Designed miniproteins, single chains, continued (5). Designs and how they scored, part 95

Each design is a single chain, and the fold is of that chain. pLDDT is the mean over its residues in the fold that is shown.

## One batch from the design tools (miniprotein)

Design m19510
Fold by ESMFold2-Fast:
Structure m19510 (fold): chain A 101 residues (1-101)
Amino acid sequence: SEKEELEKKKEVLKKLVEELKNSDKEKIEKELLENKTADNIAAFSKYAEKAIEILKKVAEELGAKEEVLEYLEWLLEVGKILGVDKEILEKIEKAKEEIEK
């Protein structure tokens, strides 16, 4: 049933939002800031692009706007500190603007 699949997808997305809470963010942030290698910056950039797609879907399907915006803000701040490419930072900012409205 399409309705059963949709409900399961919503539960998975909701669980992902809960897993993206501050404690895990703080640990990831600390590890990335202590190890500012080109490989880690590139890996974070790839992660951020993938996360934007997932977070947009979470906001649309679950209405979890506040949690999604908080996570996007965290991605933006960590990305700025790491010195990721401007195109990545612009994609994060644009995603925030689209979800806020």
Scores: mean pLDDT 71

Design m19511
Fold by ESMFold2-Fast:
Structure m19511 (fold): chain A 64 residues (1-64)
Amino acid sequence: MSAEEHRRLGEELESRGYSALSAGDYATAAALFRQAAEAYRKAGDEEHAANAEGWADYAASLAG
């Protein structure tokens, strides 16, 4: 995958993470945000990766 493809995947996974979060599925949201962070890192987008990790940590804190 190209860097642009990884960034687009990150955006899609982040969107799904927000949907899971709004549905109260905090464990799924945390997993999706972590996957988004990995995709952003593969894209070289450290800022979006760090932001996605923050959302993953937040969602995980709500799960337990």
Scores: mean pLDDT 86

Design m19512
Fold by ESMFold2-Fast:
Structure m19512 (fold): chain A 84 residues (1-84)
Amino acid sequence: ASPEERRRIDVEVEVALGEITAAVALNDAKHGASVEQLKENIELLKKELERVVEATKDYPEARQEAIDIFNDAIKKLEEKIKEL
């Protein structure tokens, strides 16, 4: 594979891994995660968001998709904490 092909694949993988990370955090919230577990998941999502934003910096559309996914997940976890 060319360097350009590898870079494209790397970006697609980063977004997909972000979606999986967000889905796992949301699933934990659905299945009775404690306030402490939800807070830990929020911090994990914030850290992963910074990593994915850097990885996708040359791909604005993919970067925005990742930002939206992580911000949506973080907001849902914050709302869940308020309900507990």
Scores: mean pLDDT 82

Design m19513
Fold by ESMFold2-Fast:
Structure m19513 (fold): chain A 100 residues (1-100)
Amino acid sequence: MPRVDVTGLMSDEFAALPEAAQAGAKRLAGGRILEAARRAAEAAGVDAHVVLRLDVRDGVLVVEAEADTPAAQAAAREAAAAFNASGVTVAQAEAAALAA
């Protein structure tokens, strides 16, 4: 199987969030984006490295994604845009982490 790894980068605003909110955000956004990138990498038969940038604006999570492979990058960016469009709040991320 192609190998997909990830580096997470946090804005200062995101890093200031409670640890439960950070964990929930990483699970919700990271899981979706990495799954999309893995599927694209597998279809292309290439390894990929994904960089996730985690931010928060007005209590809403904002994620950007990049990858070193064009197919994985397109899939990761599409998944990140879909996550951002869903408007996941810091409170929802915190609740998700506490429910796990």
Scores: mean pLDDT 83

Design m19514
Fold by ESMFold2-Fast:
Structure m19514 (fold): chain A 92 residues (1-92)
Amino acid sequence: MEKEEAERAVRAAEAHARLAAEAGRALEAGGGAREAARAAAGAIAAMGDVLAAKLLGEGEKYGKEAAEAARREAERGGTPLGRAAGEAAENA
Protein backbone atom coordinates (compact mmCIF):
# COMPACT_ATOMS: atom_id res chain seq x y z
CA MET A 1 0.00 0.00 0.00
CA GLU A 2 1.11 3.57 -0.62
CA LYS A 3 1.78 5.46 2.62
CA GLU A 4 -0.70 8.15 1.59
CA GLU A 5 -3.52 5.61 1.23
CA ALA A 6 -2.61 3.90 4.50
CA GLU A 7 -2.73 7.21 6.38
CA ARG A 8 -6.13 8.03 4.88
CA ALA A 9 -7.45 4.60 5.85
CA VAL A 10 -6.23 5.06 9.44
CA ARG A 11 -7.96 8.44 9.72
CA ALA A 12 -11.16 6.97 8.30
CA ALA A 13 -11.00 4.13 10.84
CA GLU A 14 -10.60 6.65 13.67
CA ALA A 15 -13.63 8.58 12.40
CA HIS A 16 -15.66 5.35 12.31
CA ALA A 17 -14.62 4.59 15.89
CA ARG A 18 -16.00 7.98 16.95
CA LEU A 19 -19.25 7.35 15.08
CA ALA A 20 -19.57 3.95 16.76
CA ALA A 21 -19.25 5.66 20.16
CA GLU A 22 -21.96 8.15 19.19
CA ALA A 23 -24.21 5.31 17.98
CA GLY A 24 -23.72 3.64 21.36
CA ARG A 25 -24.78 6.78 23.19
CA ALA A 26 -27.85 7.13 20.95
CA LEU A 27 -28.70 3.52 21.75
CA GLU A 28 -28.79 4.35 25.47
CA ALA A 29 -30.60 7.69 25.08
CA GLY A 30 -33.49 6.90 22.75
CA GLY A 31 -36.38 4.46 23.01
CA GLY A 32 -37.11 4.36 19.26
CA ALA A 33 -33.53 5.23 18.29
CA ARG A 34 -32.17 1.93 19.61
CA GLU A 35 -32.66 -0.04 16.39
CA ALA A 36 -31.34 2.85 14.29
CA ALA A 37 -28.22 3.04 16.46
CA ARG A 38 -27.67 -0.73 16.07
CA ALA A 39 -27.94 -0.43 12.30
CA ALA A 40 -25.46 2.46 12.29
CA ALA A 41 -23.00 0.50 14.44
CA GLY A 42 -23.29 -2.45 12.07
CA ALA A 43 -22.56 -0.24 9.06
CA ILE A 44 -19.50 1.22 10.80
CA ALA A 45 -18.20 -2.26 11.67
CA ALA A 46 -18.67 -3.49 8.09
CA MET A 47 -16.74 -0.50 6.77
CA GLY A 48 -13.92 -1.27 9.18
CA ASP A 49 -13.35 -4.59 7.40
CA VAL A 50 -13.03 -2.86 4.02
CA LEU A 51 -10.58 -0.31 5.41
CA ALA A 52 -8.55 -3.01 7.16
CA ALA A 53 -8.23 -4.91 3.87
CA LYS A 54 -6.89 -1.79 2.14
CA LEU A 55 -4.48 -1.04 4.96
CA LEU A 56 -3.09 -4.60 4.96
CA GLY A 57 -2.32 -4.38 1.24
CA GLU A 58 -5.10 -6.68 0.05
CA GLY A 59 -6.02 -3.76 -2.09
CA GLU A 60 -9.08 -2.87 -4.08
CA LYS A 61 -9.96 -6.47 -4.95
CA TYR A 62 -10.69 -7.54 -1.37
CA GLY A 63 -12.38 -4.24 -0.66
CA LYS A 64 -14.73 -4.81 -3.57
CA GLU A 65 -15.47 -8.38 -2.45
CA ALA A 66 -16.35 -7.14 1.05
CA ALA A 67 -18.59 -4.43 -0.41
CA GLU A 68 -20.35 -6.99 -2.62
CA ALA A 69 -20.91 -9.31 0.36
CA ALA A 70 -22.40 -6.45 2.38
CA ARG A 71 -24.67 -5.59 -0.55
CA ARG A 72 -25.93 -9.16 -0.81
CA GLU A 73 -26.69 -9.17 2.90
CA ALA A 74 -28.75 -5.99 2.48
CA GLU A 75 -30.70 -7.49 -0.43
CA ARG A 76 -31.18 -10.86 1.24
CA GLY A 77 -32.78 -9.72 4.46
CA GLY A 78 -34.02 -6.26 3.70
CA THR A 79 -33.05 -5.68 7.32
CA PRO A 80 -31.99 -2.23 8.52
CA LEU A 81 -28.66 -3.66 9.65
CA GLY A 82 -27.94 -5.32 6.30
CA ARG A 83 -28.94 -2.21 4.39
CA ALA A 84 -26.72 -0.01 6.58
CA ALA A 85 -23.79 -2.40 6.02
CA GLY A 86 -24.28 -2.17 2.26
CA GLU A 87 -24.31 1.62 2.36
CA ALA A 88 -21.16 1.73 4.49
CA ALA A 89 -19.30 -0.61 2.13
CA GLU A 90 -20.32 1.46 -0.91
CA ASN A 91 -18.96 4.63 0.71
CA ALA A 92 -15.65 3.04 1.70
Scores: mean pLDDT 52

Design m19515
Fold by ESMFold2-Fast:
Structure m19515 (fold): chain A 61 residues (1-61)
Amino acid sequence: QEEDYRILAEVKRKLEEALKQNPDISKEELIELATRVAEELGASPQVIEDAKKLAEYLYNK
């Protein structure tokens, strides 16, 4: 769904911004940020799970 893609794109943008602002950010904090942003954008539980996976991916790069 187009909305799901837009939500994940915004989550990615916010996570990249957080990593630039605080390079010492923990994996847990990054996952919490992804969850919060997705929830604020009205994401379904499935998209919230994808947002968490995205945070883990970006943390480990």
Scores: mean pLDDT 82

Design m19516
Fold by ESMFold2-Fast:
Structure m19516 (fold): chain A 97 residues (1-97)
Amino acid sequence: MLKELDLSGSNQTGSLPAELGKYKDLEKLILSHNNLTGSIPAELGKLENLKVLDLSGNNITGDFPKELAKLKNLEALSLSGNTIGTNLDEVLKAMAE
């Protein structure tokens, strides 16, 4: 199964597909410096093995989904350079528990 997906700087467009939540063995999802739009799908909270999530330098909007609080193995989170909602602190606190 796929453990790492790094498409940083690859001119990716459109929204993050909910289907990404099906890659249960995924440990690193690195999509920084693309042209991704839309919101972060709640289905990313199903990636129980995820250690690194880097979505920095995109055009992602909307709220940070509360379902990402389920990512108990997450060691690194980068969301800079997006327009993500102010609920981020609440979800980050839940992930640290």
Scores: mean pLDDT 80

Design m19517
Fold by ESMFold2-Fast:
Structure m19517 (fold): chain A 78 residues (1-78)
Amino acid sequence: SAEARALLEEAERLLAEGRYVEALRVLRKASDLHPELQPELDAIEREVLRRYLAGEISPEEAARLTAERVAELLRKHL
């Protein structure tokens, strides 16, 4: 949708600025417009959480990776 695409573009600008938590907030709004993507979003969350719990990444890196992967998923389907 045009609305989800506009939100994705905003999130990509925030990602480029290193504003990962704000990017995730915007990506959540875009994802809410595409509930059919929920299983793939859950898979991204599980992958990042696994790496975080294993001590492989910091909380900031976890936020960045989640935001980047969610943005990639939305780009593929918008």
Scores: mean pLDDT 86

Design m19518
Fold by ESMFold2-Fast:
Structure m19518 (fold): chain A 77 residues (1-77)
Amino acid sequence: EREKLIAEARREGERVNELAEKHPESRDYALLATSYAGKGDLKKAEEYIQKLRDLGVTELAEEVERLVRAIQEYRRS
């Protein structure tokens, strides 16, 4: 189960990188959201996801939200 969550997080990370290449202006917010999720600061992660939505890059925001969820599940075992 944990190994599957790690593989899922890796695949979501690849999708986030592809979307960030299409929307380079939002790349920093996507990286910050995933970084804070990795540290367990979910409030800050959600804040940066909201900033992506405010920029209008909704597709990227949704993929970052999925990656943050996968990171949360990994950390909870």
Scores: mean pLDDT 74

Design m19519
Fold by ESMFold2-Fast:
Structure m19519 (fold): chain A 60 residues (1-60)
Amino acid sequence: MDALLAEVERLVRQLEELGDTESAARFRELASKAVEAGDEEALRQVVEEARARVERLRAE
């Protein structure tokens, strides 16, 4: 779990740097809820969605 949370924080910072502060805030909130619930699968989904968003913004 800690490694997944660290990856979310890294991706959230990248989204903020790319100007997508709304997505950054949303993913941070979803990650926090997943951690509180102990739901590692939900946290992994947040990582995948955040990574896809970063890649999409960088590809444009």
Scores: mean pLDDT 82

Design m19520
Fold by ESMFold2-Fast:
Structure m19520 (fold): chain A 90 residues (1-90)
Amino acid sequence: SETVKKAFDKIYETDREAALEAAKRIVESYEKGDRSGMAKALGDALRKVGFSKEEISKVIYDLANATDEEQKSIAEYAKKLAEELEREMS
């Protein structure tokens, strides 16, 4: 969803290391079919960069209601971001 991708962009703007960790964990969780793992990875990163409990709950709610196609799109976005961050940090 757009809300999840925008939340990810804010993590990236605030803390690139947190963005890379979250991106890797989201991709790994997606490959395992673990939607709850994706939500936890994103929620942990949002907390680290200073999102409120209410803001985090909204993003997690949007992820929980994502279609399989939207979930795949989020994982593909996270994978691309992780690849870009790994190149930039190397």
Scores: mean pLDDT 81

Design m19521
Fold by ESMFold2-Fast:
Structure m19521 (fold): chain A 60 residues (1-60)
Amino acid sequence: SMAEKEKAIKMAENARKAAEALGDKAAYQRASEYYEKAKNATTAEEAKKYMILAGDAVGG
């Protein structure tokens, strides 16, 4: 659904912001790339995949 896609995009954005707050430039760059892919995703499922990868870049 559109709401699920928007939530996934927001979570990917939050991962990018977390990396910025930590000062981790490498994590910020990776999370930013996945955030852009989540925004350009055609489905909620695709956006969720990039949300997970963005979170992983910061916390994994």
Scores: mean pLDDT 84

Design m19522
Fold by ESMFold2-Fast:
Structure m19522 (fold): chain A 58 residues (1-58)
Amino acid sequence: SSELEKELKELSEEIRELTRKLLAAEAAGDEEEVAELQRRLDELLKKARELEKKIKES
């Protein structure tokens, strides 16, 4: 459905932004921020995988 594809697109944009923030935090040596951003990124990647599976199975 168009709704699942829209959600995946929005999620992909959020993943891109978090990845950029993660690289900046790593460059700054902010270990606490790196850990938090990695956790958030892992959750979004898991959600993206489930959405992609639903789209392919529809």
Scores: mean pLDDT 83

Design m19523
Fold by ESMFold2-Fast:
Structure m19523 (fold): chain A 80 residues (1-80)
Amino acid sequence: MTIVMTLPDGSVVRIEVPEKAKLGDVAAKILKHLTVEQAEKIVLELIEKNLVDKEMSIEDIVKILNEILKPFGITLEVEK
C-alpha cells in the first residue's frame, strides 16, 4: 500500500507501507521528509494523544496525520 505525500512546495513523495501498521512507525517514515520543527510537532502530538504504539489501518493513520500536518500545508493520501 502506498501513501502519497504532497509537501508545501508542491513536491510529491511516495511511501510504501503495509496495509496495517503502528502509527508511530508510519510517522517515522514521513518524518524523514519534514523539517525539524514539523517533525517535533508530530512526535509531541502523537505522544500527548498516546497514539505512537496504536496499530490501525493506513487509511485511519492518514486521517490522523493529515489533521496534524494540515497547518504545515502538507497532505497525505492513500494510493489505491
Scores: mean pLDDT 81

Design m19525
Fold by ESMFold2-Fast:
Structure m19525 (fold): chain A 88 residues (1-88)
Amino acid sequence: MSMEELKESLLEDFKALGEALEEELRELAADPAADPSKIFTTGLVAVFSYSAAAKLLEEQGKLEEAKEWRERAEAVERLMEEALAARA
């Protein structure tokens, strides 16, 4: 594969990973018995995955798409923080 094809595959992998972990985080946030450390680690990896996707899009000059994925990362970070605050 070309380097460009590899970067596109990596971008799609980060998007998919972030989406899967965001779904898991939402399930954990809805469970009052959920382990706070699992909420933190799941949320943190989801935020990093979306941020990595946004960075790859910025490097490709896709600034509007990068902004959308940064906003998704920020929303997941807020969800994680709210879920953790509810369990403090």
Scores: mean pLDDT 86

Design m19526
Fold by ESMFold2-Fast:
Structure m19526 (fold): chain A 89 residues (1-89)
Amino acid sequence: AEAAAVKAEANALAAKIAAGDAAAYVAAGKTLLALGQAAEALGAAALAIALYKNAIAAYQKAIAINPNNATAKANLATAKANLAAAQAA
């Protein structure tokens, strides 16, 4: 039930990302990263991996729009590290 709610939120954010700007991509990336961490805490490793990949994509789009966005760059590094750790487990 909770893992399904996390997935639904991630899908809603993907739709907002398609219509958004750099700030929307950063906000979506932060939410997806947090949802990935929540999924990992629930033991939903496959869902966490998918959410981290979606967070990475959101931050990459933010950086493509604004290459000087330090927050997006820092959070991208964090999301990549979390993805690598989740895949290595």
Scores: mean pLDDT 81

Design m19527
Fold by ESMFold2-Fast:
Structure m19527 (fold): chain A 71 residues (1-71)
Amino acid sequence: SLVESFEALLAYIESRLPGMSAAELDEEIERLEAMRATLLKRIADPEQRARIEALSAELLARLREERAAKL
């Protein structure tokens, strides 16, 4: 499913987090925000939308904190 694919992608991004440069973090934040927006436009199911919102919010917060620490 789209939700399962998204969950797998988020786990992959999180696994790469410790080695990311500031530029790589900026790129991943932009990519994740764009992907989230695209998925939310395509998914009508409220439960799937809520799951995508929750999962992306958690990882985006972590990515932004890591990026702030490098500034």
Scores: mean pLDDT 82

Design m19528
Fold by ESMFold2-Fast:
Structure m19528 (fold): chain A 70 residues (1-70)
Amino acid sequence: MTKEQEELVEYALELAKDAIKKAVEAKLSEEEIEQIIKDLEEQLKSRGLPEEAVKKLVEEAKKYAKEARE
């Protein structure tokens, strides 16, 4: 993965965490939060990011969503 791709993944993860935090604060359902993460996964794949990088970002986003809902 290039340095630019790594920076993009980090930036996308920060945006995803912010969106998930706001969704949890707005009392969205677990299904709605999962849909946000799924939409993010599809968007990142469409941008041509490596599958492994997309998977890692999705895993981190799901972990953050679980912690935020606890």
Scores: mean pLDDT 77

Design m19529
Fold by ESMFold2-Fast:
Structure m19529 (fold): chain A 76 residues (1-76)
Amino acid sequence: SMEEARKLLEEGKKALKAGDYEKAKELFEKAAELAPDSRLGGQALLYLGAALRKLGDYEEAEKYFEKGQEILSRLG
């Protein structure tokens, strides 16, 4: 649900702030899956990119930054 996705996004942000990048990645992936083609999903993809970048997965990070930005620009 969208509410579940929102909770996962918030938990992911907390994990990211705490430096738990693997947990943040998992939570943002789940949030994006539950809220595809939405502002929340787009934000989750941008945060997923940030977590991946912290993990050294630069190529995957760029892919998700592009996907998130595309969704957000399309929605306004």
Scores: mean pLDDT 89

Design m19530
Fold by ESMFold2-Fast:
Structure m19530 (fold): chain A 63 residues (1-63)
Amino acid sequence: GGERSGRAGAEAGAAGDSAGAAVGGYQTKLEGVGPEHGMQAARAGQAGDAAAASAYGRLAAEA
C-alpha cells in the first residue's frame, strides 16, 4: 500500500542500496556486465527513490 510511502520509500531505498552495492561488487568479477545500472540503483536507493532503485536493479540483473 502507498499510505505510508515515506516508510515504504525508506525501506525500498535501503533494499535498493544493498542490491546496487551487491551488483556493483558482482560487476568487478564480471567486467562488462553493465555496472552503471547497479551504481544507479545504489545511488537511487541512497536518495530514497524506491522506484528508480528497483528499476535500475532489475536492469542490472538483466545485463
Scores: mean pLDDT 52

Design m19531
Fold by ESMFold2-Fast:
Structure m19531 (fold): chain A 110 residues (1-110)
Amino acid sequence: AAPSTPEALKELKEKIAADPNNAQAWLDLGRILYAFKKYEEAIEAFEKAIALDPNNAEAWFLLGEAYFELKEYEKAIEYFEKAIELAKKQKNEYLVELAKEKLEEAKKKL
């Protein structure tokens, strides 16, 4: 997804303040923060999305990517493996292949 503007970030934060149980809004917030290279803040948003919807394979994958960017490769591996497990159960072959590629990349960094 294309990086969002600072205004869209503000709107998402206001939306979350009004409804903190909106898992999709937390996921969208994390994606914008990740695009701005605010990886620690993105992790907090993805962790909240996962707490609300633990079967969201994309959220686990994005959490892995954020830890990879922070060079926390062991955590990235753990979360990519979780994303693969869930994506397989959901028959999301695209995400399985993408997460496997990222898993192998993270393993090469150890």
Scores: mean pLDDT 88

Design m19532
Fold by ESMFold2-Fast:
Structure m19532 (fold): chain A 62 residues (1-62)
Amino acid sequence: GALPDLEARLPAIKESVVELARKYGLPEELIEQVRAARSVAELLKALGAVGDEINRLLEAER
């Protein structure tokens, strides 16, 4: 199933998101939320917060 595959890739996905978040200058609080995720569900919640902040920054970079 998809869930076991995503859980196996969790560390790599977290690293990619952290690198992207730092590249875009996201707050360390959001980066720590991604790092703190211990499950796919927690990661998706952290990704939601990261996505919201990226959208906010993109609107500000008009």
Scores: mean pLDDT 75

Design m19533
Fold by ESMFold2-Fast:
Structure m19533 (fold): chain A 66 residues (1-66)
Amino acid sequence: MKEKAEKLKKKAIEASKKGDYKKALDYYKEIVKLGFTDLAKEISPDVAMPATPENIAYVRRLVEEL
């Protein structure tokens, strides 16, 4: 489970490096589905925000810190 989450995290980071933060967000949501519920509860409302510069920075932080 965590191993699969780490692979998804790597893909999310790669998407972020390409500037595809929407794709990075999608990978983040898949990580959450794998059992990171507490993170989801803290982050979920913010993650649902539109892709603004602030939200993009936030998504990048989530991916880096997972």
Scores: mean pLDDT 59

Design m19534
Fold by ESMFold2-Fast:
Structure m19534 (fold): chain A 55 residues (1-55)
Amino acid sequence: SLEELKAEIEKARDEYWKLVAEHDANPDDAETIAKLNEARKKLQELVKKRREFLA
């Protein structure tokens, strides 16, 4: 449902910003960089799915 998708976007957004803060604290941490890239892609996919529900 759209409500479930919105909840997933909120969780993904929170995780993304958490990882952004970790990256700011340790910019050379390869593990954090990898997680940040994964979280960004997941958030982008969820936002795209939300747009498809509105089309």
Scores: mean pLDDT 82

Design m19535
Fold by ESMFold2-Fast:
Structure m19535 (fold): chain A 67 residues (1-67)
Amino acid sequence: GLLRALDPAVQASLQTLSRSASDTFTKAQVARALHGAGGVVIDPNASTADVIAAAEAAGRSLRLEEV
């Protein structure tokens, strides 16, 4: 799920794609990366930034629980 989708390699790739993402092809690449990282379901009509924000929020929840 989303709570385990933010491994460092996926996070770095998503940040890079977010900075250059402005088309449907880039959204497909982001969706594939997130799906591979933990079975994250991506809305194909959502913006790349929205997908990254959701994954980042899930990662923050995990960090709070580690305290």
Scores: mean pLDDT 49

Design m19536
Fold by ESMFold2-Fast:
Structure m19536 (fold): chain A 55 residues (1-55)
Amino acid sequence: KDEEIAKEIAENSPSVGAISQKAAELVPASGATPEESEAAAAETVRVANKALELA
């Protein structure tokens, strides 16, 4: 559906992807811990699943 395609594009837009790649390159240089990244990813998945259940 068009809605699903638009959502996919919004979530994976090139500009967002480019920013994410830059952030990933800077994470080791800034000294951010892998544990913090994993915790953030898990929390994001949890929130997304909860939002889908509410929809």
Scores: mean pLDDT 55

Design m19537
Fold by ESMFold2-Fast:
Structure m19537 (fold): chain A 72 residues (1-72)
Amino acid sequence: SMKETFEKLKKAKDVEEVKKIALEAVPSLKSMEEVVELANEAAKQAYKLGASLAEVARIANEVIEAGEEHLK
């Protein structure tokens, strides 16, 4: 569920784990609103773990693109 994914993201130890958790959750998403929520939470947790703003933007974009492809 989205709630379980968000809890996993909050417990992630590094930026690579954040990206992995977020991308693995994409197939469970039901709407673009959920994709945007996931992208924002992943970006927030990556930033807290020391990701550069460029890396944060790349992670958010990858989640959004994967979500758009999934919801076609």
Scores: mean pLDDT 88

Design m19538
Fold by ESMFold2-Fast:
Structure m19538 (fold): chain A 50 residues (1-50)
Amino acid sequence: SLEEKAERVRAEARRLGLPDTEIDRLVQMVRDGSITEEEAVARARRLAAQ
């Protein structure tokens, strides 16, 4: 489900140390179907590398 995908993205983004505001944004985009889980994880990793 989209909710399960969103929660996996939240867990990964939290593990990477992203700020709560960025985590919530990515999670919402996955819930809305705006991006895939894979795209959200890739974006989280890019943000963490900055």
Scores: mean pLDDT 85

Design m19539
Fold by ESMFold2-Fast:
Structure m19539 (fold): chain A 73 residues (1-73)
Amino acid sequence: GAPALAELVSTLSAQERQVLQVIAEHADPARISYAEIGKRLGLSPATVSRHMRRIMEKLGVSSKEELVALIRG
């Protein structure tokens, strides 16, 4: 069966988990920009983009929209 989201999240680095939490906490996670995520965490949009790519690779999704769908169930 597919791993539980909690198990997949445990494979993320601390900073990758922080990025994922900011997305999950947003009122519309699909509409949050990398610039907005960066402002909340003190990161550049380019750094957020690199973390997003690693998060998507580790969680087995190919887009931010798929990541949001996975988080929301």
Scores: mean pLDDT 78

Design m19540
Fold by ESMFold2-Fast:
Structure m19540 (fold): chain A 91 residues (1-91)
Amino acid sequence: MKEKSREIFKKALESLGIKLTDEEIQALLDGSGEVDERVYKEILEKAGDKLQPLSSDKPSIQVTVILTAEVLRIIGDELDKQIAEERRRKA
């Protein structure tokens, strides 16, 4: 599960034009405070144009919301593909 989650997050970040290491992605998934502040700043700068002001409390929360939205979009695309393949198999 953790390995699959990292790959989905990596794809989400790449779709936003952000290139992170597997270690940085793992730190984001674990919610650890060890994620470099620069990573949060890069995500906010590149994805900020798509965001409504959500929270001023923590950059990590804003990043989590952005990543969750992109992850859901990627998962949705994957589910659509699986549904299409299942329909093809049954037809």
Scores: mean pLDDT 60

Design m19541
Fold by ESMFold2-Fast:
Structure m19541 (fold): chain A 94 residues (1-94)
Amino acid sequence: ANEEMLRAVESFEAAFKELAEKYKLSEEVKKTLEEMFKRVKELIENGASAEEIIAEIEEGKKRVEELLKDDPEARRAVVTLLDLLKHEIKRIAE
């Protein structure tokens, strides 16, 4: 497993927990993100490519964008962190 990628995902997962408290995210949004982080960690542990890991994050991003369609401030904050996570995974893989 790529330990640097796992540490990055864990750091971003902690940041999302802080965002969930700040923006009072629904249980459905929190569960969607938790399931995405679990899938991402499993991909990293199984030696998946950065492309596969980023694709899983993109899928989670699409689900969260739909769930937060009526909350533009929360949506922007969550989407920004997911985009930063994708960039970090790509940076580590390069």
Scores: mean pLDDT 87

Design m19542
Fold by ESMFold2-Fast:
Structure m19542 (fold): chain A 114 residues (1-114)
Amino acid sequence: KREGLEEIARRLEELVREMLEKGYITEEEAERILGLLREALESEDIKEAAELILQALLELASILLEQLGRHPDDETVRRLARELIELLRELKELFPQYKSILDRVIAALEAALA
């Protein structure tokens, strides 16, 4: 589970950095999300690490939903949203207790992509 969380955090960091480079996220938003990921990776409590990664994923999902609303045909935004859906599904597999919240967010992103 910890190795899976570390992989999710690394891939999420890549998404945040790409969004920052392409102007889809502000420096302040990026630093906040990256800060959550750093705190998660430093935590020795796997439950705390999972909760911090969940928060980072939810914050990025909110930003991508806003971007999809403003730029529905932007192929980069659509690809980033699909990659985030994959990370949400992976967290759900590792921590089934988050299924309800993760399914809701996945459904919202999938609806925005339709």
Scores: mean pLDDT 88

Design m19543
Fold by ESMFold2-Fast:
Order: C-alpha cells, then structure tokens, then sequence
Structure m19543 (fold): chain A 62 residues (1-62)
C-alpha cells in the first residue's frame, strides 16, 4: 500500500513540474492569467505529493 502512495507522490511531482513549465511559458507570452492559474496548480500538486509521501513513510514506519 505504501508503494501506491509513493507512485501517487511521483505522479503529482511530475504534474507539478509540468504546471511550472507551462506557467513559465505563459508568463513569457504575457499571459499572466494562465501563468497564475498554472502556478496555483503546481503548488496544489506539490502539496499532494508531499502528503502522499508522508503517508507512505508513516505506513512503512508503523
């Protein structure tokens, strides 16, 4: 079960990176609204990744 949580964490880390790259692209194009939206998504994905990692660590420690 911890393996599933680690896989989810990795997936959300990748999603966060993709969103950050998209935000940089939008900002370079002058699309501040899209850049802000993608930055918010990147933060949410990062938070999810950290949550799943912490949960996986807790399961393995128990």
Amino acid sequence: KAEELRAKAEHYEQMSKDAELGAKGARNAGDTATATSLENLAKQYRDMAEKFRAEADALEAA
Scores: mean pLDDT 83

Design m19544
Fold by ESMFold2-Fast:
Structure m19544 (fold): chain A 73 residues (1-73)
Amino acid sequence: MEEWRERALQELQRAASKAMEYVDEGDLEKARRVLEETRRELESRAPDEEMREWVRRAMEALERQIEDEWEAK
């Protein structure tokens, strides 16, 4: 559980960085695509429902952050 969560956090950080790069490039569509693909992959690989729910909440927070950064332009 803890080990999987640590790896998931690492993948979320990579997705966040990539999405932010697309926002900086002016491509919100690609940023959203990266987040959606990462969410789908992590949810499918989650070992239990608790981790799947955690992934959904983490992705929702990240998606909101990306949208806020885009709107701040």
Scores: mean pLDDT 80

Design m19545
Fold by ESMFold2-Fast:
Parts: sequence; structure tokens; C-alpha cells
Structure m19545 (fold): chain A 77 residues (1-77)
Amino acid sequence: SMLDKRIEMVKRTHEDTLAEIEKLVSQGKLDEAAAVAEGAIAMYRQQLAKETDPELKAVLQEAIAELEKVLEEIKAL
């Protein structure tokens, strides 16, 4: 379904974002890693505000929560 494809796209984008953050952290680029996490959180919050499907809302909320945790971990370094 179109919803399944949208969920897949969000999950793939989230995985790519986490991989980019991990790479930046490994390079000592903590400010850049934090900026990527903050940017992704802002984008997902914007998508969540416009989303009507409860399943996709849940996926977006989970992605935001994980990125917020990652951002706190980066700030603790």
C-alpha cells in the first residue's frame, strides 16, 4: 500500500540519519552530529504535525524519541 511505502521511507531515512550521526561522532564532529540530529527532529515534528495516519504518526514519534536520546548522548560527550 501507499502507507506501507511511506512508513518504509521514514524508517530508511531514519536509519540513514543515524548512520550519518554515528560517522560524525566517530570523526569528533560533535557540533555537526548534534546539528544533524536537531534538523531531523525538526523535520519529523513538521511531518508529524501534518500527518493524519495513526500508524505513521507512531513511527514518526518513535524516530523523534530515538533522535532526542541520541542528541542527549552527544551533548554528554
Scores: mean pLDDT 89

Design m19546
Fold by ESMFold2-Fast:
Structure m19546 (fold): chain A 91 residues (1-91)
Amino acid sequence: SELVKRLEEVLKEELELARKEGKRLLEESLEKFKEFLELLKKGKERTLAFFEKLIAESSGELKEELEKLKEEFEKEFEKLLKELEEEAKKM
């Protein structure tokens, strides 16, 4: 699905930008870094709600592709959070 491919590309770019920004903020201010992590968590909740709505309004192959993309996003986001939190522990 072209829609699913575009969504996947956007999500990958957003996660990469979040990774770079998180590491940059950690170097500048632990307080700002912690605030950024909380904003990322809120962004995740909104993105998951968006996926749930799209999945509920979809059927067939598109629904299956969206469910898979949602699971992949959640997995990659948790990996990003763990990576950023581990970097903070090393400082």
Scores: mean pLDDT 85

